# Designed miniproteins, single chains: the designs that were tried, part 40

Each design is a single chain, and the fold is of that chain. pLDDT is the mean over its residues in the fold that is shown.

## One batch from the design tools (miniprotein)

Design m1373
Fold by ESMFold2-Fast:
Structure m1373 (fold): chain A 93 residues (1-93)
Amino acid sequence: MYAVVRARIEAESEEAAKKAMEELVRVARENGAVAVGYIVAGKEVRLGAVFRNREEAEAAAEAMRRAAEEIPGVKKVEITIEEEESISLPQYV
């Protein structure tokens, strides 16, 4: 079963939001993400990363949380894990 890590980041500036997005995409891929999608709307980032199983997703979620919290200007980090019922690409939010 595939699992999706969903991240919502609120930043103090658009520059900080972009840096958070770039860092989270990097960390997700380094932790084995098979697909990553994101949207950036001003100072907010929404990102979804797909992993082959829940164990990989949980490890990636923790790494992504730590990475986001280390970025200057990140105000809020929300990360959740959802199990996918199929191997189709999820909607990224």
Scores: mean pLDDT 80

Design m1374
Fold by ESMFold2-Fast:
Structure m1374 (fold): chain A 96 residues (1-96)
Amino acid sequence: SKEEVKAKVETAAGQINLILSLARNGVLSLEEAAEQIRKIFKKLIDYLRSQGYEEVAKIAEEYGEKIIEAVLAGKLDEAQRILTEMVKKMIELIDK
């Protein structure tokens, strides 16, 4: 259902936000945070494709790369901003 797909997106976003917080507090290195975020995106993208949400999966791929680049550059506030924009676009497309 659309509700289950949206819940999966929201869950992934929450996990990424937690990782960004751990990186901000020095619990994870930027490289460790980027690797964990890559794994979350891979699972999310694979799930979205399995459900037939190819256009939503493409948004996750594009924004995922931008988020990872921002994390590796130490731009954690920018990474969080990009994540928020991604979630809005994905939810709007799922509800269409």
Scores: mean pLDDT 91

Design m1375
Fold by ESMFold2-Fast:
Structure m1375 (fold): chain A 90 residues (1-90)
Amino acid sequence: SMLEEIEKKLKELTEKIKKSKDEEEQLKYIEEMKELVSEAAEKGEDIIKVLDAAIKSYRELYEDENLSEEVKEYLLEEIKILEGAKEKAE
């Protein structure tokens, strides 16, 4: 399933971000998550579930004490974008 593959990749990227101590590396993995979600959205299959999985991953990262306030602010802006996309898809 495309959804299962996306959820697996989002979880792997989330774990990589949590293990990274370098802000540039964290931002690189967040960008990879954004690209993954964007590509899945363009395919139009299970879009609401894909967006839910992405929002969940970003919320988990936002709660992580290892991430800087700057990275957390960036994540919060991305969550708002994804929530807006979900409202339009519903």
Scores: mean pLDDT 82

Design m1376
Fold by ESMFold2-Fast:
Formats: structure tokens, sequence, C-alpha cells
Structure m1376 (fold): chain A 80 residues (1-80)
């Protein structure tokens, strides 16, 4: 599944690399907000806020799970 592939890919990353993923996705969402429905935009922003908070708290597993959700929403928006 996409979730399994994303989780495997993200779980191999360092804290610094995960921070870069969060930062990159936040920039992408800001620059391409018009590509998302209002519901998708709210959901991906929430997932990225959860990922940033978990990363700052040192919760690697929660950071990965939040990024998996963010990438799922991104994939759904890009396929629509």
Amino acid sequence: SLDEKLREWLSKKTKEQLRAEVDGLERYVEQHADQFTPEQLAAIRQALEEARKALDEGDFEKTVEALVRAYRILDEARLA
C-alpha cells in the first residue's frame, strides 16, 4: 500500500531529513494551495502541524505517521 511504502521510506530518514520533509511540504502547500479542496487543505495543514510538533518533541513514530497522512492527502489532490 502507499501508506506502507511511505512509512518505510520515512522511517529510514534522520531527524534533520524529516524536518526538511515537513518544511518542503509546508512550502509546497503554501505555493499550491489552489490545487487542494478546502477539506484537503485543512487536513494536510493539520497533519504538517502534528508532524512539526512531534518532531520538536522527539517523537519519531508520530512524526512519520503524520507525514504519511500529509503525503496521502498530497497524492489524492494531485490525482484529482
Scores: mean pLDDT 86

Design m1377
Fold by ESMFold2-Fast:
Structure m1377 (fold): chain A 72 residues (1-72)
Amino acid sequence: EEAEELAREEILRGLEKGLPKEVVIKLAAGVYLAAKVQERVAKGEKVTDELLKELEKESEELAKKLLEEILK
């Protein structure tokens, strides 16, 4: 999935820059969230506050999971 790949690339960039793990997670979650919101808008779907909160939670959990996978 494009959004997940963008989040992985953001994690790798953050780690190479020597950013703290908490900052890397927030940046990757933000990139994933932005990509998911863009997908919804491009399809003509209305992004509600409730959907945005769900996507925010999913984005943070995904970023944490991807960081753990990369660091092992």
Scores: mean pLDDT 82

Design m1378
Fold by ESMFold2-Fast:
Structure m1378 (fold): chain A 55 residues (1-55)
Amino acid sequence: ADAQIEEVEEDTKAVLKEIEEQKAKETDPKRIAALDQLMKGIEEASKLLIEKIKA
């Protein structure tokens, strides 16, 4: 369980880092907002996965 939780957290960090890099290259506020929403969705999905592993 703990190892699976760590794996989910590491995978989430890697994906969020890639999106942050894309966001840093964006100059269009609309695209930046879309990337921000995507990051929030990924964070929520990660939390749900961790809770499912704990259950």
Scores: mean pLDDT 81

Design m1379
Fold by ESMFold2-Fast:
Structure m1379 (fold): chain A 57 residues (1-57)
Amino acid sequence: MSREQREAALAAVRAALDHLGVDPATVTPAQIQTLATLVGHPLSRAEAEEILAELRA
């Protein structure tokens, strides 16, 4: 995944979690992967784990 793709996915997933009122600490990588697919930024399991780590930082 490129830096630009990662930043776009991170921003989209963060916005979706904020809209839903969901705390990143309560979600799993599988849930992040599903949410990312729904917002048009599909992620592998490893990429979802990286995005979730950044959301929790």
Scores: mean pLDDT 82

Design m1380
Fold by ESMFold2-Fast:
Structure m1380 (fold): chain A 94 residues (1-94)
Amino acid sequence: MVKLTVEPLTAATADAPITVKVSGISDDQEVVVTATSEASGAIGTGPMVHKPGEVTIHMPPLADGERVTVTLTTYAASGELVQQETATMTVVLT
């Protein structure tokens, strides 16, 4: 089972990347991670990944207190959607 872990973004700059930890990927699965701002609709794209690890998503500048929804979509080798997980985080600028 694929797991998504997103930590609250605490950064000195509004354009800091979002880091997502992905685990539980099987050898025949592909994972796509996207991030979307709830306030602006801005979308960040992550690379397709085939193994567990960290995925970095670059977004346009985010405001303090802005909510971001991270979506993890898992596909089988056939291209069929197997699993979809979402997590929401709040941007905290220091």
Scores: mean pLDDT 71

Design m1381
Fold by ESMFold2-Fast:
Structure m1381 (fold): chain A 84 residues (1-84)
Amino acid sequence: MEELEKLRKERIEKSPRFKKAVELRKNYQDAVEKGDIETAKKYLEELLKLARERADKSRQAGLVPIAEENEKIAKELEDELKKL
């Protein structure tokens, strides 16, 4: 069962959505470092949308641990967006 969860995580990491999330995080960090708050906000909102969509899809698929992790990520992104 633990091996099955590991394979699920690896499959997710190879997904286009995961790659897009990594790219958006990099773009967000770059925008913050440049002081471009408006651009940083846009990237953070896109990240939040992706995290929420992944959480919803994972929960519908019965992947509860993955859904909970993405729900946690979404909460962290919401808190960061509020601070910005």
Scores: mean pLDDT 75

Design m1382
Fold by ESMFold2-Fast:
Structure m1382 (fold): chain A 80 residues (1-80)
Amino acid sequence: AEAARAAAEALVEGLRAKDNDAAAEAGGKLREILLENPSEEAKAAAIDALERGLEELKKDPSLENQAFGLENALEEVKSL
């Protein structure tokens, strides 16, 4: 669970910073964690972190594209 939360938080941070490389790395790591070692606890931790990050990104109009990317990632995680 902790690794999934850390990867989700890193994805949010990369998007907030507009650091495409950091966001891509964190997103890939999150997908790897959830697909290779699936657990309900890890999924729930990731969803919690992504939902908190999405609400923060939505408050900044300059991050509209980043919020869209995070919303898509959140929907993908919920579909697992």
Scores: mean pLDDT 81

Design m1383
Fold by ESMFold2-Fast:
Structure m1383 (fold): chain A 110 residues (1-110)
Amino acid sequence: DMESAVLIAAAQLLVDEGVKQEEVIKVLKELGYEAYLTPVLTPSNESIIVLSNASEEDIVLGSAIASGIEYARKNGKVEEWLANSTPEMQELVKEVLRKAEELREKLENK
């Protein structure tokens, strides 16, 4: 489900930008999404925000998109990364950034 992957990516992007996980979950729940923390199967035992209706594929895709955006931003390579990405990935990144902005506005104005 593309919507679930986009929402997971947008939520993780906000966390990467310094928003508390609890605040992001609160906004998602206010929008009608059942959001919660789940442990990632990594040696660090990191937790990520997921949706109850998300498949494993949605979680993996969302996490991959968020990681790609964070890496590109921190290394000043956003333009290069997007230019070398498939058209489908460019559209996904654009939608994630748009959704992250909608969530930011809700965080700042509520």
Scores: mean pLDDT 77

Design m1384
Fold by ESMFold2-Fast:
Structure m1384 (fold): chain A 112 residues (1-112)
Amino acid sequence: MTPEEQEERAQLYREAVELAKELLKDESLSDLEIILKIREYMAEKEGLVLSPRVRETLERILELVHAGRYEEAARLRDEFLATSDPEERELFLQGLEFVAMAVNALYEAKEE
């Protein structure tokens, strides 16, 4: 990652934390729903258009991780990577990175 790309990622993460703080004010939203909204914001901001298959697979992995079903989440990830074309694989990996950032942003927002 270049220093410029690293600063762009840092800025995106700061925006994700601020969005998480705003979403946490809505008591009707679950942690899972907040994470998905933050991920979608980051994807849209970066111009990353996820296919329905990529989106559904990422959401299912997040649900499994949230439920503590880590082995099933890892298996689903591996099966997706084994059956996807190279372009879909790249979109999936970028989407997974944004999910991880969204989870971190939510927990950082809760600590403030």
Scores: mean pLDDT 81

Design m1385
Fold by ESMFold2-Fast:
Structure m1385 (fold): chain A 82 residues (1-82)
Amino acid sequence: KEKLFMSIEEAKKKLLEKGELEKVKKLDENKEKFEKAMEKYLKENDTAEVRFALKMSELGEKGIPVSDEELEELWEELKKEY
């Protein structure tokens, strides 16, 4: 809705930085529910924009720097599928 996606791994990193270990454990336990909800959301809101944002989120989580040229290439690839 208001925000595209936050992966479980990104959420875990933020909670670990805050020292909230119990919340990290709860995220692990709810990973399957989160993944199912995300799949359902994608099925209902599957557009090139959403796919592009997911790819960007994945690259950001891996700490991979992405150039403007690489971003444009990814966008063009996604537009071909949608």
Scores: mean pLDDT 58

Design m1386
Fold by ESMFold2-Fast:
Structure m1386 (fold): chain A 86 residues (1-86)
Amino acid sequence: SMAERRRLEEELRATEEGIRELGERTKDPELVERWLRVVEEARERRESPFTLSARLIDIELEYGGFSEEVRKAAEEGRAAGLAALA
């Protein structure tokens, strides 16, 4: 519905603002740019906030230098979620 679409857009906007604020505190412009790119993609695709949060976690895992095992698990979970929506 139109109301549901407006709610998702508002949640995406709030997430974008939070990312920008976090970016000012961390002072890592490259990480912030990656996060904002994912938010913009989610907006274009009208993805849910849950899908967006999973993508943001993927970026944090990549940036944080987490183990390959953890990164693969996150990627597999995201792929399974996308497949369920197809």
Scores: mean pLDDT 60

Design m1387
Fold by ESMFold2-Fast:
Structure m1387 (fold): chain A 90 residues (1-90)
Amino acid sequence: MEEELKELEEKVKKEIEELFKNGDTVEALLRGKFRTLSHEELEKLAQIQLEAKRVELKLIEEKGESEEAREEAHKEGQKVLQKKLDEFEK
């Protein structure tokens, strides 16, 4: 669990960096700010992504592991992520 959490946190940090480098809609919103990201800012973004992932995992647990449940959970996680990133951009 502890090692899995550390692996997930590191993966999320890299995923956030790649996300903002690739020019997605969310990346476009925060692009200028992320060009000068500090380690502390990356930690904050990792926490936001982990929170969104927890929402996704909770919905999968509640609705089951069907393809439809996974897609819906992913969409809800993305909504949480975008809301938190909008607050971070402030």
Scores: mean pLDDT 64

Design m1388
Fold by ESMFold2-Fast:
Structure m1388 (fold): chain A 71 residues (1-71)
Amino acid sequence: SAAEKAVDLAIEGARNRDPELLKKAMELAYKNNDGAAATVAHSALQAVEAGRYDEAAELIEKNKEEILKRS
């Protein structure tokens, strides 16, 4: 699903400390009208840009199940 792919990109972006992958995850979520996935990806992007890599990873993990359950 689009939500699953967006979450996978967000996990990859946080794990690799790659803001571009997080931006891609956010764009994919917006394109598929998945506000929950877009919000999580955006928050993770802000955390990565602030150097808070552990917070970015934790944010995605805690929200992953909820996003996938809604999709």
Scores: mean pLDDT 74

Design m1389
Fold by ESMFold2-Fast:
Structure m1389 (fold): chain A 112 residues (1-112)
Amino acid sequence: KVEEAIKKAKEAKEYLEKAKELAEKDESLTEEQRKAVIDGLELAIEYLEEAIKAAEEGDYEKAAEHAEKAAATAEIVLLQLKKIKGTPEELIKEVEKAYEKAEEAKRLLEEV
């Protein structure tokens, strides 16, 4: 159902917003690392917002494309965080959950 896809995209966005808050407060990240992580999280959030909008407008192909871009962007951020020694487990978990929900949203939108 489209409603379930929108719900998953909104859940992914919530996880990314929490990850962004955690990254902004994380003193173990260098300034350059923090900027790269936050920029990536903001880009993934933007793609999820576009996916939700497209789905609400009935453009499921466009919604799926944006959800895929959100998931891919979240995966890049996750890989960046895993390369940083001392990254908090909570930050990694929030991005992992966001990636999972974005992938679920994409799958559901592709089935419409």
Scores: mean pLDDT 87

Design m1390
Fold by ESMFold2-Fast:
Structure m1390 (fold): chain A 67 residues (1-67)
Amino acid sequence: ASEEEIRRAEERAIERAREVANSPGATELDVVEEVARWAAEIAPSLSPEQVAEIARRAMTEALNLLS
């Protein structure tokens, strides 16, 4: 995957996770489930390491919004 493809995937993952976290009554589990869903969808396009790094970034940003 190109740097542009990685950036687009990261932006999408963060956006999806943040949308869930900003929902009234959202829990940490809801964020985990959304990130896992994103990871399954993107897995054919990115390496496992790239998916894991982006997922970690998305989780960090979304969980900070829940606090």
Scores: mean pLDDT 81

Design m1391
Fold by ESMFold2-Fast:
Structure m1391 (fold): chain A 86 residues (1-86)
Amino acid sequence: MEEARRRLEEIDFELEAAERVLAIRSLEELEALIREVEENSSEEQREAFERGRKLAMYSWFDPELAEERLRELEREREELERLLAE
């Protein structure tokens, strides 16, 4: 269950990062978010955030690929949440 919990945390950070980046309206907001993550996150959390940021950016260049990856992460998260709840 430790592996499932850690993976769920990674997925949560990745999805949250993607949502946060997509909601950003200014360069200053993006820079502030990146700085906060770099200052207050573990290496694993920073990697998950970077994956989420890339996912958000892919939505501009390859929205179909971004949508597929997002769906995969959401599915994995749902399965892990059910596993941990049972």
Scores: mean pLDDT 77

Design m1392
Fold by ESMFold2-Fast:
Structure m1392 (fold): chain A 65 residues (1-65)
Amino acid sequence: SMEEDLEAAELVNRESTRAAIELAEQGKEVTGEKALELGVERAAKRYPERGKEGLRKAAEQYRAS
């Protein structure tokens, strides 16, 4: 459902932000694209029924709205 897609997108964005902060605290640089990839990987562990493509699409939809 749209609500579930929004929740998944929010998790991807939250985990992407967390990953970027963690890498920055370690003195490492990370691009927005790499941060998104890490967020998708982390979110996929909590949404095993959703593929990485589904999670990426949900994140893109959330950003566009």
Scores: mean pLDDT 77

Design m1393
Fold by ESMFold2-Fast:
Structure m1393 (fold): chain A 82 residues (1-82)
Amino acid sequence: MSEETLEDALSRLNSNPDAAAIILEKLLDALKELKGIEDADEIYEKLKKKSSEELKNIAINTLNLLKKGDLDGAIDYLKSQA
């Protein structure tokens, strides 16, 4: 199956704000594989307790950092929001 692109993730957020939790889960899983972050699952569990609007904003900011190639900044941002 084709991997979801960052642009596909952004489009999904614009059509369904509730998709932010799913997008953040996939981003944290990818960052865990790429950078070996030990607390990825805990970060996701904390983030998914936030409102749909907060999750959408967190997802957009994380995707923008990833589009810049700033993987470490994306991880630090997600940890700061959890």
Scores: mean pLDDT 76

Design m1394
Fold by ESMFold2-Fast:
Structure m1394 (fold): chain A 89 residues (1-89)
Amino acid sequence: SVEELRKKLEEAKKAYEEGKYEEALALVDEIFVRGEEFKELPEEDQKEVLEIREKVAEYFKKKAEEARKAGDLAREVAYRLLYALASIK
């Protein structure tokens, strides 16, 4: 339902504000992949989902580059995968 998606959006916003970027990604992705139900959300709520998804993608991209420069291959790969997931349109 629209109300359930709005509750998940508030949870995603809180996770993002708390620096829980993997949790924020999981929550906004769950909303985004609902397809038709996502499109039933108010335009402002749809925009917030897309903005959190974009911000989280940029965060993981930055962390992947930092890991690459530090020679931490495991973290680089992990962050690159999270960036890829957040970048699916």
Scores: mean pLDDT 84

Design m1395
Fold by ESMFold2-Fast:
Structure m1395 (fold): chain A 82 residues (1-82)
Amino acid sequence: MEEEERELELARRYLEEVREIRRRLEEGVDREEALRLLTEVSVAEIYAAVLLTVGSSEEVQRVAREILEEARRAEEAYRRQL
């Protein structure tokens, strides 16, 4: 229970961070800031990939899938600015 709660809390925090990064990339940022933000997205993707393999519950794995989808959208938002 406590372990699942901590994993879920951290996963949801990463999801919120990736969503915020996507919004910032959609608004337009310079290339240096975009690279910094995309690096943070990559860290969230790595964590999500680990959760899909060893995550404590189906709910944790669902949030992990949402992180991966939102990360893809964040990357696409930046590519549209190129």
Scores: mean pLDDT 83

Design m1396
Fold by ESMFold2-Fast:
Structure m1396 (fold): chain A 83 residues (1-83)
Amino acid sequence: GAKELAERITGDIENTIAQLQAVLDERPDLPEELKRRLQEQIQQLRDLLSLLGSNTSLSGEQLLAQYQAVLDAAEALLAEALA
């Protein structure tokens, strides 16, 4: 149900934050611009976790659609950082 979907989305966001943070920790030699982009993306994801907790009126479908675009952007940035 909607609760299970919200829990999965929350876990996926938390996992993505952990992966982005690991890249920063393992790659101190990354360009400063890329480091700033990674930090900004981590902060955006944390802000979304807070919003998820406060916005109980969203349907599971609307919630998934909203977060999917942000997760796609985070995955693209992670792929760029690992290249």
Scores: mean pLDDT 75

Design m1397
Fold by ESMFold2-Fast:
Structure m1397 (fold): chain A 91 residues (1-91)
Amino acid sequence: SAAAKAGAQAYINGALEAIRQGREAHKRGDDEAMAEGARAAGNLLIRAGELDPEHSKRLREIGRELREAAAQGPEAALAALERGEKLIKEL
């Protein structure tokens, strides 16, 4: 439905904002805030995947990668934030 697509896009936009905030946190040396950005972006993308059947698998895969990386440490979280932004823009 149009409402579901709009809801998915709102979650995707929220995930991009969480990625931006996480990357800015990295620039100031705030590894905890960066990891929280990755975790938040991952959760939002999983929710977007529930509302977007066309991109569901890809959105959930990106979201899972971000959530897992947030738990693995700052190097993994940063790499996942950068990769996640690129992959979302390719949708």
Scores: mean pLDDT 90

Design m1398
Fold by ESMFold2-Fast:
Structure m1398 (fold): chain A 74 residues (1-74)
Amino acid sequence: MSAEALRAAAEYVLEEAKRIKEESEQRGDEKAVQLANEAMRKAKEALRLVREGRLDEAQRQIEEAKRLVEKAKA
């Protein structure tokens, strides 16, 4: 995957995690808030790794962030 594609994917996951955090806070779902916060942290780390050219590590962080987002939705 290109650096551009990974950056776009990380930005997308970060925005999704922000929305889920806001929705979960409104519901009082502390577990979902924690999962969304962790997903945001990993998405931000992925953006840093893309900037550094560490694309394989960035992809792993994006996949972990996606899993956390899916868990927060459940």
Scores: mean pLDDT 86

Design m1399
Fold by ESMFold2-Fast:
Structure m1399 (fold): chain A 86 residues (1-86)
Amino acid sequence: SVSRIVGLALRIIGIILDIERFGLSEKRANELVELLEELIREGADRSLVLKLAKQAIKVIRESPGDESLKEETLKKLEEIIKEVEK
């Protein structure tokens, strides 16, 4: 539903902003990946998913956080992008 897609997109934007402000944590990483997977399951437009995933990657690269957690999270986000693009 459009209402669920909008709600998920806003929650994803919120967690990306939290990562930018406070850094990457395991909880924020897991929540971000789960919300993006939920957005895909709800049938959101490919362009919206790609835009949010790419913005998340940019913010995570620029944010403080544990290096191994950043690498794991970036890998998961790149896997999401690959699945959505094909």
Scores: mean pLDDT 89

Design m1400
Fold by ESMFold2-Fast:
Structure m1400 (fold): chain A 67 residues (1-67)
Amino acid sequence: SDEINKLERAVLSYLLEEKGLSLEEAVALMAQAFAGASPDASVDELIARISEVTGVPKAVLRALRDR
């Protein structure tokens, strides 16, 4: 999904630029967040998983989605 790909790129950029994570750390966290994700997974489900794995608040992830 283009929306999911946009969210993934926006969150990856945020982890690198705003949180100062290394590329390896950011990629590993995103891979963990998307692990076992259904092809039918909603954007809200992915936001919940990313928040759980990365510790980024859901409100921040929703703001990244809405940009």
Scores: mean pLDDT 81

Design m1401
Fold by ESMFold2-Fast:
Structure m1401 (fold): chain A 117 residues (1-117)
Amino acid sequence: MSLVEKMKKLIDEAERLIDEVIEAIKNGDYETANELLKKLREVVEQLSLMALFLAEIYKDKDPKKAEEILKVINDLETAVMEAYKNIKTDPQKAIEALKTARESLEKLRKILDEVEK
């Protein structure tokens, strides 16, 4: 499996986990939401490490593409951390942060589609 193919599978898993966390929050199941969010954080950490490696490959060939990768992964990590911080104290803010995380995943997917060409 290529690096890009593995990253795309992790994006699919992260998107599914985001939907499951939002549903758990809406149902008031904060214990399940917290456990799913821990899994989401692990998936995002793996995706971040792979994105850093991909950015390093593109640094000399396409510095702008490398910067786009680093920015989107930083935005994703920030959004997931914001969700984790707010899950018990401000569930609505946690949901908004998870929606932002999903937008970052969609941006990353588009970048990966360009890289496969």
Scores: mean pLDDT 88

Design m1402
Fold by ESMFold2-Fast:
Structure m1402 (fold): chain A 103 residues (1-103)
Amino acid sequence: FSEEERKLVEKILKEADKDGDGKLSADELLYMLDLLGEELNVEISDEEKQAALRAFADADVNGDGVVSPQELIDWARSLAPEASRPVSVLDIFMQIAQGIRDN
């Protein structure tokens, strides 16, 4: 991700953060994915939701049940290096970033 893409994803993730603590719970992450799927007119598969939950567990190093948007971005990038994977949570984040740049 570019710095601009990271900031855009972080902003969207913070909008899903209902507690306003700058962290995301697993429920907030799934809620965000549902909102993104609706906004982008894309159906989010069970596999993508499971990948997101796995990411959450991997990024939650403290085991406190919440993660930062930056940790999720770094995880997503590490698990989906350049373009050989099917549609993933990373692809959804990329679509958001593209939607903000230009249509």
Scores: mean pLDDT 57

Design m1403
Fold by ESMFold2-Fast:
Structure m1403 (fold): chain A 88 residues (1-88)
Amino acid sequence: SAEKAHQLLLEAMDFVAAALEQLLLTTDEAEKQAIIAEYKAWAEKVNAELETLEPLPPELQEELERRSRELLARLEPLVEAARAAAEA
């Protein structure tokens, strides 16, 4: 259902945020590669599930877009901090 797709995408955003925060805190290259591999496997699973679901109604799509913008605003400072740390 559309509600199921919406819930799956919200869970996806939470997972991505957690993975990025963990990558920021991780100093071991092997651990970073493991996190990236886990993220890729999870993304493939989510994409496969989304392909079986109906498109989101406009109302739910607008909420998802708003949530996506909020998530990006939170993550952008963390990404910039990681870049600054890599240059130090």
Scores: mean pLDDT 72

Design m1404
Fold by ESMFold2-Fast:
Structure m1404 (fold): chain A 85 residues (1-85)
Amino acid sequence: SLSEKYKEIGEKAIKMAEEFERLASESFPGQAEKLFELGKEADKFMKETVGVDVGLSKPGSLNQLSGIETLKKLGEELIKKGEEL
């Protein structure tokens, strides 16, 4: 159903944002590459599913913070829309 699809997309968006935020708070070899990979996956997923360009893969801490916030908000909105359907 459309309700289930919206909830699944929203939950995945929130999980991707939380994973990115967690990894961004750590310090380890290859962190920048891992964050870029996750950002690209999140950007592609959101563009293909809901047509939104999140920009999480863009370099810079401000762009990353903005992307995390956008992804979380979109995920919450999608879950709410799924619940209302």
Scores: mean pLDDT 82

Design m1405
Fold by ESMFold2-Fast:
Structure m1405 (fold): chain A 81 residues (1-81)
Amino acid sequence: SIEEKKEEEKKVIEYIVIKAMLHLLNNDLTSDKLEEIKNTAEKATDEEIEKLRKEFEEKKPEFSKEQQESLKVFEERLKEA
């Protein structure tokens, strides 16, 4: 259904955003790493995404306001069809 497809797309985007932000915090986000993250995102399970959400919440206080704005822009661009 359309609802199921939207939920799966949201999970893929969430995986990419969280992984990219975690790498950005570690100053190791490269173009190659981003491509790797995108390729693995399609195979991500619900279990893996839940794990990433927990890691993201733990690291969330380390994000600056500027990094939070960058995350919003990045997420928006990933939603382009």
Scores: mean pLDDT 72

Design m1406
Fold by ESMFold2-Fast:
Structure m1406 (fold): chain A 81 residues (1-81)
Amino acid sequence: DGLNYIRLARRYIDQGNVNLGFYYVNQASNILGTDNPDVLTVSGDIYRQSGNNQGAIDSYQNALSIDPNNQRARDGLLQLQ
């Protein structure tokens, strides 16, 4: 269930629909927790699309502190450097 909301959030973010991305990442965080690396990674993607580069960096770094092999978080940080 939580991972389905992560997939939906990613889909809408990739389409540029940040509002639906926010909605589905919030649903995922209610199930998986706010410190879940997938929730943090998608939150980083939302911050990056919204132009909040510091919020994106913080979210990706937090995801990597929990799961150092999270490829999406690594790729997100590379796009901001």
Scores: mean pLDDT 86

